Designed miniproteins, single chains, continued (5). Designs and how they scored, part 37

Each design is a single chain, and the fold is of that chain. pLDDT is the mean over its residues in the fold that is shown.

## One batch from the design tools (miniprotein)

Design m17266
Fold by ESMFold2-Fast:
Structure m17266 (fold): chain A 99 residues (1-99)
Amino acid sequence: MSEEERRRLEAEIEASLLAMAASIALKAIEQGKLDEVPALIALMVRLAERVLELGDPEAIRRAAELLERVAEAAEKAGLGDHPEVLRLRERVRRLREAA
């Protein structure tokens, strides 16, 4: 396996983990479990940093879409001023600039 193929697989794994974290965060928001949301967002930010470092454009695009969806849901739930949500928005900006 080439180094490029390995990085693409790593990007796909990180993107899949990010999608799982996003799904859990969206469900927590929908269920009003807002106390659980900042920790899930912190995990998503770390996974998104790894996706950015791996540099796969398709994984970066998917990550940006997932983070934006979670940020919008968290903001609508009243968490828009939370430091983790603000960090999530900054990560969306960086992902979109890299895509």
Scores: mean pLDDT 84

Design m17267
Fold by ESMFold2-Fast:
Parts: C-alpha cells; structure tokens; sequence
Structure m17267 (fold): chain A 65 residues (1-65)
C-alpha cells in the first residue's frame, strides 16, 4: 500500500492516490498510521482535496480504534 502511494506521488497521479484511499475506506481497511500520514502528505502535495479528506477520515478511524 505505501509503495503504491509513493509510486502514484512520484508520477503525479492524483487519481491513483484517490483510488487507493477510496478502496481502503470502502473495504474498511485500516492501514498503519505511517501509511495514512504518507497518504495525507502525498494528497496535499498534489493538491487533491478529495484525497486529503479520505486520508484524514482513515486517520480519525485509526486513532479511535
């Protein structure tokens, strides 16, 4: 998962980041906090507000678990 986010970030593929994060939300997968923080950082760097929202939602779920 983290490697997929890194690849999408380096290729500037905001859609791939969004698809990865959306898949995690839809399947109720809670990745490590480090992977979530990577997702937030990548989404913010690419300016994809929807991906930021998805990653922040995962972070909140992780902290409340």
Amino acid sequence: IGNAILLAYHTKDSQAIRDILQSLVDNNVLPSLGTIELGISAAKSLGDEESVELAEKLRKRRLES
Scores: mean pLDDT 78

Design m17268
Fold by ESMFold2-Fast:
Structure m17268 (fold): chain A 90 residues (1-90)
Amino acid sequence: SEGIEKLKEAVKLAEEGNWEKAKELALEGAKLLNVDEKDLEMLEILAEDDSPAAQAAVLKYVGDLLEKNGEEEEGKRAKELARKLLRESE
């Protein structure tokens, strides 16, 4: 699925610190997977926020969506990065 591949690439880019491109691909992947309109609106708002908490929220959502689609390894990587960001902001 093109949507799943974009989400996997978004996680990789986020791990590399390329948040601008990671956010772009996360939104594109979510749109291609036809996520709920309310979830997409939330992700678009979070993508405009460069805070660690907003970045962690996007990664948690992407991780859950990847796991739901059978991409357990990439989903866990996204969630671990989210946890790291939240720890560094405390």
Scores: mean pLDDT 85

Design m17269
Fold by ESMFold2-Fast:
Structure m17269 (fold): chain A 88 residues (1-88)
Amino acid sequence: GAAADAARTRARAKQLEWIDELYKKSQELWKELGKRTVENRKKRHEALRPLFEQHLADMEADPAMAGHAARVRKRLEQIEKAKKELEK
């Protein structure tokens, strides 16, 4: 019914807003940190990881967002790998 369709539309809009939020926060973090040093890259990864994890959990609930969920999962793997390399 119309109420269920409206709820799905709102959920999809929220998921897209989270994608925009992650991108905007990434840009703001680089602006705040300035130089792209090893330490600043680690700080950025730590700051972004919780948002990607939250994003992934909500996207996995919607089959229509499966492609986005897969990309977020790969991004989390990249962040963890980069973090481990920076910790060496």
Scores: mean pLDDT 68

Design m17270
Fold by ESMFold2-Fast:
Structure m17270 (fold): chain A 80 residues (1-80)
Amino acid sequence: SPAREELIARLDRVEELLKQAEEALKNGDYETARKLIDEIVGELMEVIRLATEHDDWEILARAGELLVRVQELRRKVEEK
C-alpha cells in the first residue's frame, strides 16, 4: 500500500540518520550525536504508532530493531 511504502521510506531515513549519529560519535561530536538520537527516537515512535494502528507487524519488527540500535548508541553517548 502507499501508506506502507511511506513507512518503509521513513525507516530507510532512520537508518541513514543512525549512520550519521554513529559517525558523529566516532568523531567525538557528542552534541550532534545526541541531537540525531533524539530525532531518530521521535521518528521511530511515530512509525511505531502508525504501524500499530494498521497491524503492520513487519514494519513494527523493523522499527523495534532500529529502536534497540538507537538505544545502544544513546547508552554509548551517555557513558562519555
Scores: mean pLDDT 87

Design m17271
Fold by ESMFold2-Fast:
Structure m17271 (fold): chain A 67 residues (1-67)
Amino acid sequence: SKEERAERAAKAAALGALSGDPERGIAMAVAEGASREAAEKAVELVAAGPTDKEQGRRAYEVVLEGV
């Protein structure tokens, strides 16, 4: 579903940002069906600081709109 693809893309973006490889995170999120713009925004949101529940939700919403 769109929601499942968005969840996978958001997790990929978050993994890339948190591991110090944002470009890999963007590429993985795009492979899951996210637009590059949405993937970049999700990585920025996660990389800006510790991901709390609200920041994670916002990153998911950005990716969901781009899938």
Scores: mean pLDDT 73

Design m17272
Fold by ESMFold2-Fast:
Structure m17272 (fold): chain A 109 residues (1-109)
Amino acid sequence: SELEELEKIMEEALKKLIEESKEPENQELIKKIYKAIEEAKSDEELVKKLAEIAGLEAPEELTPTLREQLKISKILIKGLVYLHEKKEKEAEELIEKAVKMFKEILEKL
């Protein structure tokens, strides 16, 4: 039941994220993040680029959990970009994959 409540929160958060991603300011931010994902040669470089975009300090060390979160986030951002490009089938497959990976992490909690 606690897992079911978390799944519902995630589904509601995802719907809100998709709707908010349609706003012009958020589309530009998503494109900037996606460019960082495409250009980064390592997880370490990607985290530095993302920290710069957010105006934050990069963490000293990338934990296995943070690397898993980065992997899921990369897939989700790519899905949102494809959705904006009207590649609906490819976007749906990527978003579904990201959600499945996130649920697997929650099940281990």
Scores: mean pLDDT 77

Design m17273
Fold by ESMFold2-Fast:
Structure m17273 (fold): chain A 78 residues (1-78)
Amino acid sequence: SLKEKLREAIESGDVEKFREALIEYFKENPNATEEDVINLVLDEDGTTLEEAIRSLDSEKALALGEVLTEVYLEEKAP
């Protein structure tokens, strides 16, 4: 599933996989806001995308956060 792809990319700190999964998410969810994405529940424990990123080291968390902002602007720009 797309949520599983996002979770796996975040857990591995793989910025390329994370970018690909985010692009797919925005293509499938054209009305999604950045807030919708950061609050997306990824697992049965209720872990949000933001919480998953925050659980990483600072360098990886910053890198993935920057990718999220870039993809959002690229996919949602008029």
Scores: mean pLDDT 79

Design m17274
Fold by ESMFold2-Fast:
Structure m17274 (fold): chain A 112 residues (1-112)
Amino acid sequence: KVVTVQQIIDRTNEIIAEENITGISPITSIEDLNRKISSAKGPILMEAVAEVLEAKDKGSAAMAGIIQAYGSAGSIEKATYGDIVLGVALAAGYKVDKDAKELTLETTFTPK
């Protein structure tokens, strides 16, 4: 049940391919993911993050991530990948390092 940022990227790319989502290319890095989450396709990417984290209510977890991002950045365009992913992970019941605003591919989310 431990999930890494790399697994989130891999699963998000799988969802993009499986759903034939147009207007979005496969995610290649954390910085690429950060740009895409801040775009018009951000909500679908946040749902993919909630799915990887096995959130019971994917919509609620994604919304919590959006609210957290807005609370810290004032808008979704200024939200960082760390703010959104941390919000979704916490809403899904995971523990994460409180200082992990700067995520790496090796950053790990652990269930309670």
Scores: mean pLDDT 63

Design m17275
Fold by ESMFold2-Fast:
Structure m17275 (fold): chain A 75 residues (1-75)
Amino acid sequence: LPERLAETLLEAARTLPLPEEAREALIKTAQYLLDNDVSPELAVNLVRTTLREVEELGAPEELVRELRKRVDEAV
């Protein structure tokens, strides 16, 4: 699960027209999930926190919705 979530965040950072800071937040979280032995529960919580950060960094609502959909499909 952590690997699939990380891949989902990296794909979103590459394909969605996100603000630079939002894209960096996704990449940072994905890298953390790949570099650390993270439980499925902690991985989901980290990703949810990152989605809130992306929204706070000014990503449009429609892009945040698409990102949430992709994350939900990966869980």
Scores: mean pLDDT 81

Design m17276
Fold by ESMFold2-Fast:
Formats: C-alpha cells, sequence, structure tokens
Structure m17276 (fold): chain A 72 residues (1-72)
C-alpha cells in the first residue's frame, strides 16, 4: 500500500541519516551496516511503488550505494 511504501521510505531515510553520522565519526563498519539496511528498505518501498515514486526511490537507493562504496 501507499502507507507501507511511505513507512519504508521514511525508515530508509532515517537509516541513511544514522549511517552518515557514524561515517562522520569514523565508524565505517556501523555506517555500512546502516546503509545496507537503508538499501533493503528502499528496495522494499520500490517494489510497492510505480512511476515517479519508483524513480525517486531508485535514486535514493543508488545514492546510498555510492555513500557505502565511498567508505568501503
Amino acid sequence: SMAEMEELRRRGLELVRQGDEYSKQGDNKKAIELYDQAVEAFEQAESLSSGIDAGVLAVAKSSTKVSKKNIE
């Protein structure tokens, strides 16, 4: 449902925020774990979406993967 998609999107964004905070502190291991969880949340949200919403979630997922790669 749209409500489930929005909950997963919000969860993904919060996980990215936490990952960014740990990355700034030098805790790359914890940041990577949080980014992986964010990617999973965005993938689940994307499976419940279409059109523009799916595109926005795909961009969020790609951005998160880039953040992860930059600290691996």
Scores: mean pLDDT 87

Design m17277
Fold by ESMFold2-Fast:
Structure m17277 (fold): chain A 84 residues (1-84)
Amino acid sequence: MEELEKRIDELRKRVEELKQRVDNADLSPETKALIQTLIDEAEKLIEEARKSTDPVKQRALIERAEGYIDMAERVLEQALAEKA
């Protein structure tokens, strides 16, 4: 259980860092909206994982949240690379 709690805490930190990067980046409104949608989905999954009492379900929710954060980070990196 401690392992899953640490993973949830790490995801919350990644979301906060990602929000800061997006706020500081010169991005199109469309790109910001896409990243924000992915962040919102990740935050919902993190909250569901935190409330889950089933370790199997909690792991599945954590994995899904990680996927959304990874997608958001990839979108941000691609957008920043295109402006270089």
Scores: mean pLDDT 83

Design m17278
Fold by ESMFold2-Fast:
Structure m17278 (fold): chain A 64 residues (1-64)
Amino acid sequence: MLEQLQKAVDEAAEKLKPQLSDEQVEEAREQALSAGKTLLAAGYSEEQIERAVQGVFDTVLKLS
């Protein structure tokens, strides 16, 4: 489960690499991983965790 969370975060970051600075990508990774770990501990599904990860990256992109 944690490995799949890390992979989802890495994949989202890779897709946004040309649109965001390295600093923004790292911040988004930290926030997405933190949120994903919280949801994983609460028993949310992989699909729900992936949606939360994507939401964090989308928010960072919109604020940038």
Scores: mean pLDDT 78

Design m17279
Fold by ESMFold2-Fast:
Structure m17279 (fold): chain A 74 residues (1-74)
Amino acid sequence: SELEELGRRAAEAGAAGDAEAAARYAKQTFDVGGMPVDERTARAAGEGLAAAGGRGAESQGQMLAKESEDARNG
C-alpha cells in the first residue's frame, strides 16, 4: 500500500542517516494516514529515525506506517 511504501522509504532514509529525507517521507506518511503534522513534528520524526539507524530506523518506519493506517481505518 502507499502507507507501507512511504513508511519503508522513511525507514530507508533514516537507516542511511538522511534526516531530511526521513522527515519528508514521515510527513507524507502522516498526511496520507489522515494525521497531518507540522514541519517541526515531521523533522523530529526524521531526526529520530536517523538517530536510531539500521534496524532501529526500520522498526520505527514500520510503526509510523502502521499507526497511520490504524488512524485511517479506525
Scores: mean pLDDT 71

Design m17280
Fold by ESMFold2-Fast:
Structure m17280 (fold): chain A 78 residues (1-78)
Amino acid sequence: SEGDELFNKGEEAFKNKDYESALRYYKTFLETTNFSSVTDPKVVEALRKIVESLKQLDLSNPELAAEYLTYEGGLRAL
């Protein structure tokens, strides 16, 4: 499925330390899955990997810092 392909591309990018690409793929994956159903292990993993990718990027960028706070808050609320 498109979601599975996006998740796998995110995993590959993250493994290669391409955190910007990983972030884009995982975010697009979550958009395709309607992640209101957060019991899916891939949804939880994508949220964790988004937070971790944002930690590795330049958080002096206020847009990335705002995304970090949003996704970390969402992950903590699970």
Scores: mean pLDDT 80

Design m17281
Fold by ESMFold2-Fast:
Structure m17281 (fold): chain A 76 residues (1-76)
Amino acid sequence: SMLDQKRLELGMQLGVAKIYLTVVIKYSEDEALRKKAREYLDQLDEIEARLDQMSESEIDAAAAQVEQMLAELKAL
């Protein structure tokens, strides 16, 4: 279904975001940036845990939230 496709796409987006955050945590010399990346990683884990229960509108909102988190982190 279209909902299943959106769920898979959000799952892939979460996977890519988690890789980026993990790299920041391991390699950044900025402790404040590492702390923020850890907090974002926890939030992504919360989204992933609820993924199977999400409606289409919740998936769209979560996708936008993930994109905004990464954009904010990259702008620092």
Scores: mean pLDDT 89

Design m17282
Fold by ESMFold2-Fast:
Structure m17282 (fold): chain A 90 residues (1-90)
Amino acid sequence: MKEKVLEDIKRSLETALRMLEKAKEARQAGNEFEADVYEALALISLAIARNTAEKAGLKEVSKMLDEVGQAAAEDIDRAIEKVRELLEKL
């Protein structure tokens, strides 16, 4: 059961990572609307991962996901790095 939960969290994090990278690319290209859409999709994917971790009792993973969510609101590069770190630990 825990293995499937971790795989579900990993998939949500991989989606979030792709969306954050796309948001950064779009912003660098001057496509602000596209960047905002990708950023919103990343935040949704992070929220799904966080809720999945919390319901499964994975307190440390849930806390790390809160940190990623906070980073995504402040610094997209830091958020990308934090998502990569989390994926390596899962």
Scores: mean pLDDT 82

Design m17283
Fold by ESMFold2-Fast:
Structure m17283 (fold): chain A 60 residues (1-60)
Amino acid sequence: PSQEEAAAYGGMAGAWAGGQGASVEEARKTGRDQALALGGDEEAAERGGEWGYKGALQSA
């Protein structure tokens, strides 16, 4: 996927983890790790982690 897609899918994975009871820190890490796994660069990883963190906060 593109860098934007890698970040978006990462963020969704992190937000989903938060919805399943993961901490906001774990959600950030999940979003970051998933963005990297999808071929995202460091910027995509940071964005995916941030979106995962924010998604987890909204789930609380």
Scores: mean pLDDT 80

Design m17284
Fold by ESMFold2-Fast:
Structure m17284 (fold): chain A 96 residues (1-96)
Amino acid sequence: SRREELLEAAERLEEEGDLESAELLRKAAESPPAEAEEILKKLAAERLIANTTDEQLRKTAESFRKVNPEVAEYLEKAIETRDPKYVEKAIELLEA
């Protein structure tokens, strides 16, 4: 069950001291599918910024440059600003 998997992941994050991410996963577990996906997208973007180096993000942006230049542009903005909202925009474009 996705709900059980999200709750288990939240418990692990809480044990690691990431209380904010744990709360978001619990909210996603209790939310309708569309709202859960929005929460998970935001969490994924925030964790990507926190756990990925500028060099790794640049390589990812470069890989998209020829196939989806708008995605590459948003990833470069994420590197410049360290703002997860630009990763969220890149994910939205890939879902379109």
Scores: mean pLDDT 80

Design m17285
Fold by ESMFold2-Fast:
Structure m17285 (fold): chain A 74 residues (1-74)
Amino acid sequence: MAASEKAREMAALMSAGDGVGASEALQELTKVGGPSVGQAVVNAYLQALKLGYDRATMAERAAEAGELQAEQLS
């Protein structure tokens, strides 16, 4: 499922601090699943950051949120 794969990729790139790669992944997500999937990834990442989770947990939560949103669009 292309949208779920791109959501996971975007979350990993955000966790790595690769802003350019994360932006490119967001654009591809928007083309495949619309803007809501990328928004779910970003929102979950920021919420995990605010809660004080480590970067690995932030990436996992962001990927899960994106995958869930992509599944609901199917």
Scores: mean pLDDT 77

Design m17286
Fold by ESMFold2-Fast:
Structure m17286 (fold): chain A 65 residues (1-65)
Amino acid sequence: TEAARRAGRAARAGAAEVDLSGVDPEALDALGEAAGGELSAREAAERAGISPAEAAAVRRVGGGA
């Protein structure tokens, strides 16, 4: 979704926090599992409908907190 892409882009740009408001529940779950290290960036990207680079950035931001 657009919200998932926006969150991924913000994380990739180095945002300390990303806005997950308006993300579909399925995409939100995938991004949450990626942030927790339970999904690979590629798998999370496929489920959330974002690029692997954006999913990797979300995982980096979430995994460090």
Scores: mean pLDDT 66

Design m17287
Fold by ESMFold2-Fast:
Structure m17287 (fold): chain A 86 residues (1-86)
Amino acid sequence: MISEMSVSLTQSGDEVTLTVVVKNSSKGLPITVYLHNLTTGETRALGAISNGETLVRTLPVPAGESYQLVASAPDYPTVYGPAVSS
């Protein structure tokens, strides 16, 4: 089970930075974390995390676009997490 999914934006001048934190509390189930761009429809893999691990990523992103965290595991329904707009 995913125990934490958070996404936040920091803007400095014309630069927008996305910070992602995802914690996997599933016992023995690896989770792959994706960032879905709701504006363009593109999906980017952020990484895979095993039981008890936390993913932290900081990414430069275009201004004026919306993003959603997505998590998937084999044979389980896709989890759609929080969304954020820049």
Scores: mean pLDDT 75

Design m17288
Fold by ESMFold2-Fast:
Structure m17288 (fold): chain A 95 residues (1-95)
Amino acid sequence: WDWLYEDKEKAITELSEIIVEARLKKGEVLDRDQEIETIKITLKNMIETVGNDFAVQFFLHALADEFGLTPEQRRQLLRAKSLEEVREILLSAVE
């Protein structure tokens, strides 16, 4: 998870923004800024409770379930080397 360890605060923020972008594209009606902040708090709390690697793995599995990813897309998400790869996978799933 190199993208998490290079700048954790930035990575958490960018991941939260990606999730909200995917939810909005899916047609969910929500406050973008409030939802981003909620996700950031949730992810930070999970990291504090179970550590970085387990928190990210658990969160990515939860996203795969939420967005109805195929087994192939789930594997791609878990192997993503960058947040841009995460964004591409999630946005493709909500088309």
Scores: mean pLDDT 79

Design m17289
Fold by ESMFold2-Fast:
Structure m17289 (fold): chain A 83 residues (1-83)
Amino acid sequence: TRDQARQLVHQGFQNFQNGRFSQARQDFQQAATLLGDDDLAQQARQAQTSTEILQIGRQLAQRLGDDQTVQRIDQIIQDGRDS
């Protein structure tokens, strides 16, 4: 459901903030799958950098209408710490 996908996006973002990038990627992949977004799920599987993982999380948050999470991710990307 959308609520389960939102929870996974939040879990993935929390894992990302804690430096657990592989778990964040898996959480985002599962969220994309729940939303029926096969393209985002594939992008999550292929993500190699922290920035790529974070960008997938951003697209998922945007799709869910989670403007707060989108804004937080945009701030992290802008700070240039995650490349």
Scores: mean pLDDT 82

Design m17290
Fold by ESMFold2-Fast:
Structure m17290 (fold): chain A 95 residues (1-95)
Amino acid sequence: MEEADKKYSKGVGYDAASGIFRMLGDDDASRQLLLDSSRYYIDSGELYKAAGDYKKAIYYYQQAIKIASTVDSPEGKELLKRAQELLKEAEEKLK
């Protein structure tokens, strides 16, 4: 749980930092920070899923989807697809 919270905190920080770089006109740095944020949310979801906490896993996969969907790049599309597949799997475990 502590490791998942650490990855979540990193995701939040990267998302906030991307907004700052976007305001400064550095779109490439902003996009990279959003991609890293999405990856950290996926990692947090995977850690909670491994611990059997599917509700928290779902929450983190939803955050990853939200962020990855804002990145118009091949990497963003791949992360969006991965997060959507992981979300569906976690939701099935709650039924």
Scores: mean pLDDT 76

Design m17291
Fold by ESMFold2-Fast:
Structure m17291 (fold): chain A 93 residues (1-93)
Amino acid sequence: MKVEEYYKELKEREKKMEKASEREQAQYYAARGIYKAEISFIVYLTLGKKVSFKDITEEELEEALKKAIERGLLTESAANYLLAFFRLEKEKE
């Protein structure tokens, strides 16, 4: 439920970026790069895997996020946001 809510919010934000200034678009793309790096780092910290964002499966990320929550590295809300972000980014590939 919460993942689907974040997914809708992220998708609406992305649609708004089509009419945004070049500066706002650049800031948005930079933020996307940061979240991709965060996901790769969480997978490395929890699963010991040195993988780029493009090579991470949803199953691996779900396991990594669960372990990150258990270790106190992420809140459940933050993990749900990253999973929603991951799903949206993978749809673009």
Scores: mean pLDDT 83

Design m17292
Fold by ESMFold2-Fast:
Structure m17292 (fold): chain A 64 residues (1-64)
Amino acid sequence: SHAELMDLFVRLMSGEYLPESEFQRLLEESEAIRAFLERMIAEGRGRLVRRGDQVRFEPVRLTD
């Protein structure tokens, strides 16, 4: 559901670790979220950090 995808997205953007399976589901079910994350990474505004089977989004500080 849209609510489940938004919950996963909010958790990811808050720096929480998501299971890789849930992260892949988020990308597969929401082209808008996938495009947003790809843009953020391409612009150097964030990166994906993987630990075992989990993924977290780490924002890059662009001040100074």
Scores: mean pLDDT 80

Design m17293
Fold by ESMFold2-Fast:
Structure m17293 (fold): chain A 71 residues (1-71)
Amino acid sequence: SAKEEALERLLRQGKRWGEELAKGLEELFGLKPEVTVERLGEDTVKVTIKAGDVTITITIKADGSSTITIE
């Protein structure tokens, strides 16, 4: 189904974004970041990057919107 293919692409994109950001954070902080990619329902993917005391959460929706939270 076209919807299933769109969600698979969203998951791959989220994983790639997480890995690229983690690489940048490793260079900046000298820490080994951890990347987790989760599927939240049918239309949302959550990417969590942890580097020491810093946590970056990226929420990506199938409509193309994204939200980034740093704590």
Scores: mean pLDDT 77

Design m17294
Fold by ESMFold2-Fast:
Structure m17294 (fold): chain A 106 residues (1-106)
Amino acid sequence: EDEKLEKVKDELLKIYETVTQEDREKYKKLLDEMHKAGIFPSTSSEEEIIKFAESLGISREELYKAKEELEKKYGIKVSLFTALTGLYLGDLDKGFALDFILSRLK
């Protein structure tokens, strides 16, 4: 378990580092605008998040590609919310982002 956890952490950190600065800025802006609009990742439905992202010029395809890349690389399944939050929080605190993502895998 611990060995698998450390490997997943290392691999998630690597995928986070391969994400472009432009993509991270996009997700950061999305989460900031969601907060201003009263749409919170922890309490909003995935569909509300997608619709709001589309209103900001972030396509459903782009959101799902980020999720699919994470899922494919690590052999895990995560929600779109978990992927977005991980990318956003990883820009601020990689440890917190990894802990958050891993908590959703349990």
Scores: mean pLDDT 58

Design m17295
Fold by ESMFold2-Fast:
Structure m17295 (fold): chain A 69 residues (1-69)
Amino acid sequence: MAQAIIDRGVAEARERIDTKGPLSGKEMQELLDAVRAEAEKAGLSPTQIDEVVLAVSVAIAELQLEYLR
């Protein structure tokens, strides 16, 4: 379940970047807040929620760097 939430968050970020270009800090924070809320709703522990949010944050940063070349 945790991996599915990470994969969904990363897919959302990729679609947003591909459609409109790099995410602003505010847009990235809004996506991370949505991922955290989904993880909390799924009943993940606080440690698992933090790991999921961190994983998505790192993936978004990598996607933004890839887009900037």
Scores: mean pLDDT 81

Design m17296
Fold by ESMFold2-Fast:
Structure m17296 (fold): chain A 85 residues (1-85)
Amino acid sequence: MEELEKLREKAREAYEKKDYETLAEYLREIVRLEAEATLDPEMAELYRELAELQYEGHFTKDPEKLAEIEERGRELEEKIRELEK
């Protein structure tokens, strides 16, 4: 749990520095740790897709594409909530 919090802080620092390669590495590690905590392969896949969308959104400047990414993110979050029930 402490590792996850530290990785999120490092990801934020990478984002602020516009170091997108390092950001992607930390996002992948965060998803891996979250997946390991849940031990549910379906949940792990959803968290991985969510991290990929966050990374994609960071590079996207088109408002229409950003809206699609936000919509897909909401769909993934809803599926995660359904599996947590």
Scores: mean pLDDT 71

Design m17297
Fold by ESMFold2-Fast:
Structure m17297 (fold): chain A 58 residues (1-58)
Amino acid sequence: SHMMEMRREAIMLLASGGVYDIAGAVSRLSPSDAEKGKEYDAKGAEYEAKGQALLDAA
């Protein structure tokens, strides 16, 4: 059960990372939001790293 719970949490974290990656890409379409896009990319990478770590541990 613990392993399955970790995998479910990992999937949710990876999905959240994907949402931030999309937000970053959309923000970069506007030059005035380029810095905000970088912040979204960094947050997306953080969520993806956390999700991957849980998958590797499961």
Scores: mean pLDDT 82

Design m17298
Fold by ESMFold2-Fast:
Structure m17298 (fold): chain A 97 residues (1-97)
Amino acid sequence: ATTLILKGPLTKEQAEEIAKLLNSDPRISADVVSENTITITAPLSEEQAKELAEELNKNPNIKAEIVDKTTIEISGPLTLEQAKEIVELIKKLIDKQ
């Protein structure tokens, strides 16, 4: 499993909306740990975690850092729409297994 830490200038309500979307998939667990931080646990392999980070880094407003082999930190001036796109990308990568 991979831990994703999503940091952005989201309101608490937006962060809770994103966590709810992630938790709608029974394979994913998401917790709002602060007003701008969501911790996500997803069944991604190390290779899928690298693919996710590379895809996210194509957007110049998003920074995805592999902090260790099981942890990715995602930050930047994230909009709610960009955060929703990240949710869909995570779900798509899990479905590829």
Scores: mean pLDDT 80

Design m17299
Fold by ESMFold2-Fast:
Structure m17299 (fold): chain A 95 residues (1-95)
Amino acid sequence: MEERIREAERRALEAGVKEEDLRKLRENPFDVEYLEEVVRRLLEEGREVAAAYVAAYYFLLAAKASKDEAEKERYLRGAEANLAAAEAIERGLTA
């Protein structure tokens, strides 16, 4: 888990997510409204890869913090989906 979180953070930073935004998500891993604000801003700037990596990072943090196994699994699936989306966009595989 911690290795996956560090890798997602590195990818998000490389894609242009601000360190301040990642820090705020780390401090409150269930603040979905703040995640939605960050993703919206990145998408408005045409930064689809950054939006996907920050969403993946958030879902990994939420999974780590979750006490419910079903909720944890749901967040992990969200992280995997966003990582796959980011990689597909980076490789020009979007329609």
Scores: mean pLDDT 82

Design m17300
Fold by ESMFold2-Fast:
Structure m17300 (fold): chain A 98 residues (1-98)
Amino acid sequence: SEARREAIAAAGVPVALLIKEGVSAEEAFEIMYNDEEKAIKLAVEYARKVEKADEEQLKELEKLLREAIEKVKNDPEMQKELEEKARKLEEAYKKALE
């Protein structure tokens, strides 16, 4: 389903940013599930600084991230898919640094 793919992609943004900074996939998931506000803040600040998003775009992003994280937290299959994608991303970054 499109909505499922979009939710996984959105929730994957803070996870990907943490992995890029050297955080393990396991730790990134712990942060996303247990400290949602930290995960959302990281993605919003990335959009502000790197993507040069305006305040209206940042408000919409925060809403979309909150909804996406909630959907993933309530769906074990979405959690599994996101975790598999995160582990592949961690391995890709690790291999690139070799």
Scores: mean pLDDT 82

